# Designed miniproteins, single chains, continued (3), part 75

Each design is a single chain, and the fold is of that chain. pLDDT is the mean over its residues in the fold that is shown.

## One batch from the design tools (miniprotein)

Design m10753
Fold by ESMFold2-Fast:
Structure m10753 (fold): chain A 85 residues (1-85)
Amino acid sequence: SRVERAVETLRELAEEARRNGYDENAYLALAQALSDPVPEVRRAAAESLGLIGDPRAIEALRAALARETDPEVRAALRAALEQIE
């Protein structure tokens, strides 16, 4: 499905950024995905930003947490912030 492909793409972007160093385009794609209509995609974006561990993601993750209503996505955002901070 489109959702499954989006989630896999975000995971691949995170793994690439982690292995080859920080990538601005990967960061922007992941940060944008935090606002995706589908909770599964937002969760994958949060997990991916946490995995990369770059402090530049902190503000985007905090802003996402402030607006997020889905409990599982909120848990992923909190976990990502704890992983980076």
Scores: mean pLDDT 83

Design m10754
Fold by ESMFold2-Fast:
Structure m10754 (fold): chain A 116 residues (1-116)
Amino acid sequence: EQEKVVEEILRKVNEAGSAVAEAERLIRADASVPEEAKAEVAAKIAEANKYIAKGVKAAQEGNFEKAAEYLEKAARKLEEARRIAEEAGAPQEAIEKLREAIEKVREAAKLAKEAA
């Protein structure tokens, strides 16, 4: 059971990572998005990735309560990135990819919370 929960968390996190990478690519390629906004979005995504790494490590160690906390923090940082990108006029496809990533990270957090 524990191993299967960790595998599901990793699957959701990897799906989120792919969506985030595509969102960053789309935002970075858009000349109409201010460079300051691109930097802020990248910074929030970097913070989210740091929390995702901590959450994954906690889940692998069987600390599902801590995993849920870190994954919820990661989702909040991705929400901040989405808001900054949306306010800066980022393309709709990028905003949708950030929403997909947030959903996947929240699903991973829920799996961790239910396993705790």
Scores: mean pLDDT 90

Design m10755
Fold by ESMFold2-Fast:
Structure m10755 (fold): chain A 66 residues (1-66)
Amino acid sequence: MELLVRLSGPVTAQTGLVLRLIGEPDAEVERLGPNEYRVRLSGSEERRRAIVEELRAHPNAEVEEI
């Protein structure tokens, strides 16, 4: 599963979310721009869905499945 993640809000909030994603064991995070990241999730379907829901609920993140 590949996601395009766009971040907004203060730099501290953005940094925290990026570190959260980098810490995910079955995730690859690639920086595409100042506030844009490609995230590849290879874990279980349940875990991938949970991460997508977490990101969509985050006020400083917009998520598109690509």
Scores: mean pLDDT 81

Design m10756
Fold by ESMFold2-Fast:
Structure m10756 (fold): chain A 97 residues (1-97)
Amino acid sequence: MLHPALLESEFRHVILMDPEFQKGIELGFEEAIKLYEERIKKDPNDARAYELLGLIYFAQGKFEEAIEYFEKALELDPNNGLARVFLDEAKKVLGLE
């Protein structure tokens, strides 16, 4: 059982210390989001596009949005193990109840 919480926290702190780096990452993610939103507009059943949007939002720390896209990916492909793992992780991050 891997608990990279400290390593992830340290990595997050490094990213947070450089505002230009944060903005650069955000701009890169915006372009990726636009690309995959266009894919979904052309094919609303593209489970892979929903999975990739979920991963992008997860990487940005937008776990609520990530959950929405992973749930949609699983509606289209219930055997998508990657989407399920990241969905469970995002729910755990938000639902530490």
Scores: mean pLDDT 68

Design m10757
Fold by ESMFold2-Fast:
Structure m10757 (fold): chain A 72 residues (1-72)
Amino acid sequence: SMEREEAKRKLVQAVNEALKYAGDKSLPEEEKKKKIEEALEEMREHARRAGASEENIERTVEGVRREAERVE
């Protein structure tokens, strides 16, 4: 369905945004943390709409969170 395909695109976009903000050395720390957390929440929402299981959603979010921590 179109809704599922859009959810998949938005999920990928949210992952990319989280990692982009994590690696942005010019962004203030407080704003960086806020933007990363917002992107991770968007990931959860879009992953659910895309049909991911709750187990897969949490695994993916934790993976992206770990990668974000590595680049900070």
Scores: mean pLDDT 83

Design m10758
Fold by ESMFold2-Fast:
Structure m10758 (fold): chain A 77 residues (1-77)
Amino acid sequence: AAEEANKIIAEGLREAAKKVKNPEAQKLLLEAARAAEEGDWEKADELLTEALEKASEEEKELISEIIAEANTKAASL
């Protein structure tokens, strides 16, 4: 269950990385996905916060929507 939840959130983070144009934000989202997949939620949250700081306002909204949906799917496991 926990491993499945971690994978769902990691896939959401990778999807968000594909949608952002800022290369630093993309890199941070991919690193956050790896941390989430490994169950290191403190590191994943830290990296996601940094990615959001690098993203444009439009990209921040998109990232937040994708992550919220992934969290909802993970919570329903």
Scores: mean pLDDT 81

Design m10759
Fold by ESMFold2-Fast:
Structure m10759 (fold): chain A 59 residues (1-59)
Amino acid sequence: PVFQTKEVVITLSSKKDLEEWVKALKEASDAIESAPPEKLPEVIEEAEKKLEELKKKLE
């Protein structure tokens, strides 16, 4: 198709930690895609914060 929505790349490392991180990524991605333009900056900021915290725990 001309339009393809695939912005998330995930690899396997630790089942439990990864599942939590993947879930957060999917929720963030969905929220960003579904959010109204007005709330997009807020949703992105919230998602970035959450992902940043989880990413630091994976490092």
Scores: mean pLDDT 66

Design m10760
Fold by ESMFold2-Fast:
Structure m10760 (fold): chain A 60 residues (1-60)
Amino acid sequence: DKEEVEERIKELKKRIEEAEKEDLETLLILAERLKKVAEKYSKELAKEVQELIEEIKKRL
């Protein structure tokens, strides 16, 4: 449900903040999968995940 997606976004944000460069590729894959799920619930949630994807890409 929507609350589960919001919690998954929060956990992804924490993992990105704590990530080493070697973790970024795995986190990118997870973020892309989460975006597909978030798109089913709202454009705002999908946009939040997209911003995280761009953040990861900048660090690669």
Scores: mean pLDDT 83

Design m10761
Fold by ESMFold2-Fast:
Structure m10761 (fold): chain A 100 residues (1-100)
Amino acid sequence: SFDIELLEEALRVLEEALADVTVETLEEARERLEELIEEAKRRGSSKIVITTLESALRLVEEALELLREDPADPANVAKARLLLEQAIALLRMTLSILKK
């Protein structure tokens, strides 16, 4: 399923970002999620897939905002990690629904 492939690709992107939480890696993850959302819309993916990807993108954008405020603050890095973990959890939940 193309929908499953999109969500699995988004999951890989976020897991890679979680391994090295920096402004640069989160900016790359944001751009990649934006590309995946455009692909999903272009190909007529299900509403649940599009909304899950958009929610994941929103969490990545929030993490980016925190790191840009003070990238040296360990508390901001920890909060960014939690936001990425939330995005990963959303992707996994939607994947489990699609796989049943």
Scores: mean pLDDT 88

Design m10762
Fold by ESMFold2-Fast:
Structure m10762 (fold): chain A 63 residues (1-63)
Amino acid sequence: SSLLEQAEKLAREAGRAAKEGRLEEAIKLYDESAKLAQQSGTTHGQILAALAEKERAELEKKL
């Protein structure tokens, strides 16, 4: 799959991990999602990266 598809999958996995209370895993998944989304070079990827970074920061505050 494309970098964007992989980034979207990781963001979904991160959201599930966060809902299950696996905060450290969720943070790592959002970080990886943001990196792949940025590497996609697309406008959608830029938006996804920003959202993943925001979610990561909110979860980090809970650690």
Scores: mean pLDDT 86

Design m10763
Fold by ESMFold2-Fast:
Structure m10763 (fold): chain A 79 residues (1-79)
Amino acid sequence: EKALDGVTELARRVAEAAKLNQEGIDALTRLASAILNGDVEAAKEAVDRLAESNPEITPEQAEEIRRDAVKLAEEVKKA
């Protein structure tokens, strides 16, 4: 499934950008849930919260993650 493959790749990039502790794993789970539910606004909020909780994620990486998350959520919403 296109959206599932995208979520997996996005999760891998987030894990590489940040040292994920339990809070980071919980935030990533919320992001994945928002995307898989097609909730674009929840996906944006989850990315913003993830970036705020993980300063290792640069502003540029956060913008790319947000853009990809929005696209994936929109694809799920249309399916």
Scores: mean pLDDT 74

Design m10764
Fold by ESMFold2-Fast:
Structure m10764 (fold): chain A 100 residues (1-100)
Amino acid sequence: SMEEELRKKLEKFREEFLKELEKVKDPNLQAMAKEVLERIVELMEEAIRKKDWEKLEKAEQLGLELYLAVRDYNDGRISEEQFKARLAAIDKRLEELEKE
């Protein structure tokens, strides 16, 4: 079914993202990013279950922004302070989406 296909894609996304997160050398930054990732995954799972495609799209956008922030940090393109700022911005938007 479409829901089963979406769940399989979500599991694959989480697995690939966790591999990228393991490259974050600072264990505190890795833990912070992982917490945000798991909240995004939980929202995606809820949106799939409820067939809330608008909420799913918003959660997917946050997931992409988080992935790009992790990659930019791992590639040395942004500082620790810039990475923390991006995480904080994603976290705030995530809190707003979780209230829906």
Scores: mean pLDDT 87

Design m10765
Fold by ESMFold2-Fast:
Structure m10765 (fold): chain A 59 residues (1-59)
Amino acid sequence: MVDDLIKQLKSEDAETRYQAAIALGQMGDPRAVEALKEATKDEDPRVRAAAEMALAAIE
């Protein structure tokens, strides 16, 4: 569910956040847009890149 993936974007584990960003991009659900925009500011560059790619897929 998209809500579970949005929750995973806020995980303490960077790998979990990275996987959640990829999955949200694959789902293409616009409900994830705001959470993904925040993820583009993540401390981990892999998470930021995944969030940017996910936003491109949705928008």
Scores: mean pLDDT 82

Design m10766
Fold by ESMFold2-Fast:
Structure m10766 (fold): chain A 76 residues (1-76)
Amino acid sequence: SHMERELAVLITGYSVREVGEHINDPNADTLAEGYVKTALDLAKQGKIEEAKKVAEDLEKNLGKKDLAEETLKKIA
């Protein structure tokens, strides 16, 4: 979706039009690491709802369901 591409642009620095063509397996793994770190940092700041949203975006945007679940477990 457009919203998913916008989030990927914020993380990768690519334009919305380019995101779907430039994200591959190695890039997706790097993005997943960024999502996990961001979610955990937000949780440490007490921003639990924002941290959960970032963890959910791991599953929604990158298909990393197992990582998203582990990140949610660390937040809780």
Scores: mean pLDDT 66

Design m10767
Fold by ESMFold2-Fast:
Structure m10767 (fold): chain A 100 residues (1-100)
Amino acid sequence: MAEELLKKGREALKQGNYDEAIKYFEEAIKVAEDDPLLRGRAYLYLGEAYFEKGDYEKAISYYQKAIDDFRAEYERTGDIEAAVELVHAAVNLAVAKRKL
């Protein structure tokens, strides 16, 4: 369910339909409320959508939320995928901060 919304959001993002992508990622966050990995991915993609719109302050906020969720998942499970996603979110955060 959340994965389907992330897929639709990613497709909208790829097509430059940033507002449509944002709506899909916001819905994914609601569905993935109890899943830090899926919710973290939704926050990461939401941050990317705001970054593409030039809203760097919102992008930074969502990348930080993604980092928090990926860190929580990694601490709970030791899942290397959570660690990889955390690094991706941290790199995106650093890039967005340089735009301010």
Scores: mean pLDDT 88

Design m10768
Fold by ESMFold2-Fast:
Structure m10768 (fold): chain A 74 residues (1-74)
Amino acid sequence: MRYRLTVELRPEASDEQKEAMAELLASLPGTLSVSVEGNTITAVFESREAAEAGAELLERRFATQIKSASIEPL
């Protein structure tokens, strides 16, 4: 079963920060795709555990740029 991580960013998040976050998610094992649209980053993972690890890593490194994050099964 695949999982989607949706990260809503604060309006203060720069394009450089968005790129860094997307690259970080894309570098993780089990990441299938990453896309950035406006202030939203969406990533698809092969497992729930991979999606949870991605969310935790972003919160740890980019907490000040993140407004909300959610994980949903596909």
Scores: mean pLDDT 86

Design m10769
Fold by ESMFold2-Fast:
Structure m10769 (fold): chain A 83 residues (1-83)
Amino acid sequence: EAKENREKGEEYLKKGEKLFEAGKYEEALEYYKKALEYFEKVDPTSRNAARALYGLSLAYLKLNKDEEAEKYRKKADEILAKS
């Protein structure tokens, strides 16, 4: 269960990263949100959850959604500060 959720999270995270590299930021957001959902099912304070939150932040920055970007960056930073 936890292993399956981590594997799905990683798959969606990698898809989001590829879409981000291709400049498809709206699609990257969709996959980063899916990755976050699966990582949160395992542990919402994990480094994997922080990775997905960071991806969301970067994609929002590219879409000029600065408030959303800052929100997700702060969440990722809080998790990483406790690691």
Scores: mean pLDDT 85

Design m10770
Fold by ESMFold2-Fast:
Structure m10770 (fold): chain A 116 residues (1-116)
Amino acid sequence: MLTHEQMEALIVEWAKERGLEALTESDGIPADVLLLKDGKPVLIIEIKGPGEEITMEGVEMLVGLSKYYKTKGLILAAEEATISEEVREYAKKNNIEVRYVSSPEQLRAALDEAVS
């Protein structure tokens, strides 16, 4: 099972391998990761580790960020992260993708699909 810290590290590594820039909360962005291609935002990412809940408030914040950066929003969730049906439907309606990942390979595949 991937932790929040492991997922963030894998996203940063994946971005570097593909010539993308990854900005994190340490760079002052209000999300876990923002991916840039040639200085242009291409994906805003929220990470949910094991035992964390994908909340309505969290999805609403990501919807706002997605609109601000004019990019797709993606929630990458560990297998034990929880989400209600109502929150899942709200995310889908607002073009926020929720992907559950249990391995580095699944995480990389989710990123490849989201950026392509």
Scores: mean pLDDT 87

Design m10771
Fold by ESMFold2-Fast:
Structure m10771 (fold): chain A 70 residues (1-70)
Amino acid sequence: SPILEQKRAIINTAKETFNLKFTQDAENALLELTGDDLEKLKTCIGKLIEHYNDTHKPITKEDVQTLCVD
């Protein structure tokens, strides 16, 4: 799906720009939680940048679920 390719590109750009590391499960969870909503994806990534930029650990599925799910 073109939307999935766009979402992966947004995630990869954030990883490169803000030095974020994700587990594969975290990336999959982020894709699943945001569906086809690119704005929701950007909002979730913004929260992850705020909390995990320059940390020693990779962002996990639980981290994504904690910050990106109400």
Scores: mean pLDDT 79

Design m10772
Fold by ESMFold2-Fast:
Formats: structure tokens, sequence, C-alpha cells
Structure m10772 (fold): chain A 58 residues (1-58)
């Protein structure tokens, strides 16, 4: 689905930015920046029939 593909792209982008961050503070800022988008995609995936308690660990 589109939401699943968008989640994959977002995860890759986050990993790339985190890899460029040299400090934990910068990594935390990146995580907070993308948190709303991740929450939106998690909700969209739930509506698409993806049941889950934790979409990132199971």
Amino acid sequence: SAAREEQRRLAKRINEEVAKAKNLDEQAAIAQKYAPELARLAAALGSAGVAGGNPFKA
C-alpha cells in the first residue's frame, strides 16, 4: 500500500539523517522532527488492516 511504501521511504531517510548526526542531541532532534509523520503512517497502516501493538518491534 501507499502508506507502507511511504513508511519505508521515511525510515530510510531518518536512518540517513541519523547517520550524519554526530551528537545524541542532533539524533533526538531528528527523531522528534519525524515523530508526527511516523504516528500518522502508523495510524494509516492500522486502518489498512495491519493490526499491531508495536509496529516497529513486531
Scores: mean pLDDT 70

Design m10773
Fold by ESMFold2-Fast:
Structure m10773 (fold): chain A 85 residues (1-85)
Amino acid sequence: MKKPLVFEFTDFEKFKEYVIDALSKNYGIDKEEIESLLKDAKTVEEFAEKLRQIAEKYNLPIKVELTDDELVVEIDGTKFVLKLP
């Protein structure tokens, strides 16, 4: 079994940057277009909702899970985990 790559973040701004970059590179979507939709998200909940909207709009096979402890975004077998306070 191929081990999934996992990247953990405590910085929300860095987490957004890495997720935006991964979406652009893995699915060939223009980075500026993704940034215009996601960069302005001020809360973790808003970012999760906007990610789900992008996944629906572009029919992307990504997973977005928000719990009390973390936000997990899975893109092409890579997990991006934001640890919540």
Scores: mean pLDDT 79

Design m10774
Fold by ESMFold2-Fast:
Structure m10774 (fold): chain A 55 residues (1-55)
Amino acid sequence: MEELGREAAKALTSGKVSKEERIEMANEITRAQAEGDPEKLEEAYRKAIEKAKSS
């Protein structure tokens, strides 16, 4: 989880994702953290990483 979170943070700050997409994904991660659902948090992290890779 921690490594996945670091990869997601790096992806969001890489500049390969638009500002709007970065904000949206950051909000999704924050929401997943607030819900306390580790599966949703992992999914949010993976989504951010995939978005940066596809950009």
Scores: mean pLDDT 76

Design m10775
Fold by ESMFold2-Fast:
Structure m10775 (fold): chain A 67 residues (1-67)
Amino acid sequence: MFEVTITLTVETDDGKTHTLVGVGRGPSPEEARRQAAADLRRKLSEFLKNTDVPSTVVGSSITVTEV
């Protein structure tokens, strides 16, 4: 089984930095990555819904682990 973690670092115009983490698991790296991307997308949508300031992506990383 594979676990994929996608980390997105976002800076808001008020000078604050936020970290969003999407995690997915699956029988293949591709399926785990799809699940991680879906989880990150949900978290990003919720963050944007609750944040009234413009945001810029300043960093990203992806980690694939066999578990």
Scores: mean pLDDT 80

Design m10776
Fold by ESMFold2-Fast:
Structure m10776 (fold): chain A 61 residues (1-61)
Amino acid sequence: SPEDEYAAGLAKLRQQTQKEANKAVEENEGNPEALQKKMDEIAEKYRQGRRELEERYRQLV
């Protein structure tokens, strides 16, 4: 169903975002400025992915 597809897409997006955030912390250990910049990029990517999922869901219903 469209609801199941949306839920699955959201779960995948959240898992990918968490994985990227964890990697950013590991790769920027001891560099808080670079970490903050990377976290801002990850947050924006998450917001974009959310908008894309919501738009896709709207097209299915």
Scores: mean pLDDT 85

Design m10777
Fold by ESMFold2-Fast:
Structure m10777 (fold): chain A 61 residues (1-61)
Amino acid sequence: MMNPNISPELVSEIMRELRPDLSVEELRELAKKINQAKSDEEARKIAEEVRKEVEKKKKEE
């Protein structure tokens, strides 16, 4: 909530969407990266990169 350039609704949506696929530590790192984003577009790109890493892990199992 310290980043005025990012919509709090978007942050909440991304965190809820990825929560079941991420560990608590991974969720904390995601939140930290999103709080450092300059815009909603950048926050969405960060979320997409995390989604790709989740998919990669599932395929390598």
Scores: mean pLDDT 75

Design m10778
Fold by ESMFold2-Fast:
Structure m10778 (fold): chain A 53 residues (1-53)
Amino acid sequence: MVTVKYTIEYEDGSTETITETFGHIGDALRYPKLIEKKTGKKIKSYTMEILSG
C-alpha cells in the first residue's frame, strides 16, 4: 500500500490538501483525475508526496 499527500491548486486559484492510501502507485497517479470529477474543478497544478509505501 502507498500513502500519498496531494497539494492541489485549482484553475480558480483555490487550494486543497488531500491525503489518501492506495493499493498501488498507479491508482495514486490516476487520483487527480478522480478529484476533478468529484469536485467539478479543473486542476491547474499539484504536487504528490509519498508518505509511506
Scores: mean pLDDT 82

Design m10780
Fold by ESMFold2-Fast:
Structure m10780 (fold): chain A 66 residues (1-66)
Amino acid sequence: PSEADRERAIEILTEEAGLSREEAEEIVDLMLEGRGKEAVRRLTELSGLSEEEAERILARVSLYLL
C-alpha cells in the first residue's frame, strides 16, 4: 500500500475503534502479513468491540491495504 493508504487505515482504526496510533499500526502490520484472523482477535482485545464489529472495520481497512 501507499503511505497515504497506510495512514488512512490507521485513521480508521484510531477513529472508529479508539486505538492508539501504536495499536493501529500493530493491526495494520498483522493484516499486511496475511494474519487476518489474528488482526480480528487483537482488535477485539484492544478495542473491546465485538468480533463482528472488528470484522466490519477490518473489511474497510483492507480496501486501503490491498
Scores: mean pLDDT 85

Design m10781
Fold by ESMFold2-Fast:
Structure m10781 (fold): chain A 74 residues (1-74)
Amino acid sequence: MEEAEKHREEGEKARLAGDLESAKEHYEKALELDPEDYRAWLLLGSVYLEMGDEEKAAEYFEKARAIRRAQGLE
């Protein structure tokens, strides 16, 4: 959990710096450690959207929604 959160934080810092590739790698690593973190899926989708990959972004947004529903949040 803590390691996944650390990678998510590093991804957020990279994204704020405009380093979308680094942000993507950090969010992907966070999801390897915690694949049920729907917020990390949303952040990864946002990075792909900013990179111009709308199709991939939509897939990740849907993944985040599915996880949130499975956790009883919707």
Scores: mean pLDDT 80

Design m10782
Fold by ESMFold2-Fast:
Structure m10782 (fold): chain A 66 residues (1-66)
Amino acid sequence: MKKVGVAAASADGSAAAAFMAEVEKAAELAAEGNHAVRLDEMSEEERAEVAALAAETGRGVLVKEL
């Protein structure tokens, strides 16, 4: 099945809320453009791979971390 466990393992139940808050914060910073994530400047092929991984996890965590 999808690799939801890979991204969730680090957050688990213990630190899930804190981890999710960091992910959302990183997305806001990327949108601001102050510290653009590498993902915005990745090649179209690399972005497609990252998007596929994000879809597999269903969490979007990988996309926001990069």
Scores: mean pLDDT 48

Design m10783
Fold by ESMFold2-Fast:
Structure m10783 (fold): chain A 72 residues (1-72)
Amino acid sequence: MTKEEFGKKLKKEVEEIKKAAEEKKESVEAAKAAAAKFEAIAEEAKKFGAEEAAEYAEKAAEEFRKLAEELE
């Protein structure tokens, strides 16, 4: 698997998690869980050198951490 293929796979995983979390957008626990998953994906992407996927996941993690803070 190339870095590009791996990055596309991780980006799809981020999109799926975002869609699932949108159904529970008012839940602090759901937002925190999503942020943790995005952080794990970003770390894996960085280790593999998939910079685009890492950045995408990091942005998602930050968005959901802010959401959790705004909710409580």
Scores: mean pLDDT 76

Design m10784
Fold by ESMFold2-Fast:
Structure m10784 (fold): chain A 81 residues (1-81)
Amino acid sequence: MFEETKKKLEELLSKHPNVKHVLAVGPKEDVELVTRALESLGYEASGLDSEENSEKISEILKKLNAKYAGLVGMTAVYVQE
């Protein structure tokens, strides 16, 4: 699972070579897995539990001008360039 998640993230983020920060938004367990995989790939990453505060997550994404990159497992991946 971790290695499969890592591979999917590498394929997804290969389209975004100028990424400064990656934001992962999803259910707690899934987002923790995706965030660890992102960090293992050398990305600056933040995981946000989608069940905690959806309104606050929307504000964070807007402030960072984060762009939707894709879905990995149950986790939505956003990139700040």
Scores: mean pLDDT 80

Design m10785
Fold by ESMFold2-Fast:
Structure m10785 (fold): chain A 60 residues (1-60)
Amino acid sequence: MKTFEIEIEDVRKLIALALRLIGDFPEAKIKVEGNTITVELPDDPELIEEAKKILEEFSK
């Protein structure tokens, strides 16, 4: 399992990211606590790269 953690201060962006991750990675375990999203993905290089791209989009 590969774990990513991202903190987003904007609640609107936080909700949008959570919904995007749930839709695109149904096999992922997603936890939201405060302003922090934790994503656990299978050790699949393709899924990891896709998740990184989405996280980079929301970090802007």
Scores: mean pLDDT 79

Design m10786
Fold by ESMFold2-Fast:
Structure m10786 (fold): chain A 55 residues (1-55)
Amino acid sequence: GKKAAEGAKKAAEAGDGVAAAVGAHELRQLNETSKEALEALEKAEKQAREKGVPA
């Protein structure tokens, strides 16, 4: 949902790898195909990887 995408984006912007990984997992569970959700997922997964957190 919209809140999950906003949360994931916020976590990625803050550089919080754990919160980014959680946000990415939630976005994958929702299986949303909107451009905004997919972009938020990509940013969250990138931040999780950079911080060494599996996402």
Scores: mean pLDDT 71

Design m10787
Fold by ESMFold2-Fast:
Structure m10787 (fold): chain A 102 residues (1-102)
Amino acid sequence: MREVRERAAQRGKQAALDELKKAGLTGNASAGVTEHDGVLIASVLVEAEKDGKKARAVATVDENGTKSVIVLEYDDENLAKEVARAALKGAEAALQTYIDGL
């Protein structure tokens, strides 16, 4: 299971970075899959900067289809929306990769 978690985290991170790149942005992403009360949860944190403005968001998706996005920091609403979208896509990719690896 460790290798499946590591692969899922890497896929989630890459999916988030790919979404940022499609939006013409560069930034950082970190991803993980964990279990809370028997429910699998994927989480992705994304940070990006453009023209001296920053945005940071975390997205979580669980195996029951519950999705949450929290914008932690933003200097620009459009940047915040792109970062939130990237985080959500990353979290969805991480969870799916983990489930497919079971």
Scores: mean pLDDT 84

Design m10788
Fold by ESMFold2-Fast:
Structure m10788 (fold): chain A 57 residues (1-57)
Amino acid sequence: SKEEIEKNVKVALEMLKKEEERLSSTLNPKQQEVFKKRREAMIKKIKELEEERLKLE
């Protein structure tokens, strides 16, 4: 349902914000790379959920 997708988007946005906070607070290059990958994964997930929402009636 649209409501379930909207809820999932909200959760993914919260997780994205958490990864952005981690990325901004770390100076370790290896840790930065991990957080960047997690951020990109969340961005991709949000985009996919938004596309799924647009396909629903």
Scores: mean pLDDT 80

Design m10789
Fold by ESMFold2-Fast:
Structure m10789 (fold): chain A 85 residues (1-85)
Amino acid sequence: MKSALEVFKTIIEIVKKKKEKGEKKIDSNELAEEVSKKTGVPKEIVLNVIKEAAKLEGADPENPEIDKLLKGIEKLKKIVEEAES
């Protein structure tokens, strides 16, 4: 199983690429599927991570704003990095 940090890193990478294409919101189910394929982590686990990150920033968990989702994921990543270091 990939570490939580690899999941967060993959989410950030994909979301930043979508932002560069001019997307303002993410489909959480579509993102979870893409991250699952790249990391090998089950879609349901990835989807939960995305939804929790969105909720942390007050975004819609099903279709979060890119900037809010990125902030939420970065916060979760920092918490996990501090806990593991």
Scores: mean pLDDT 81

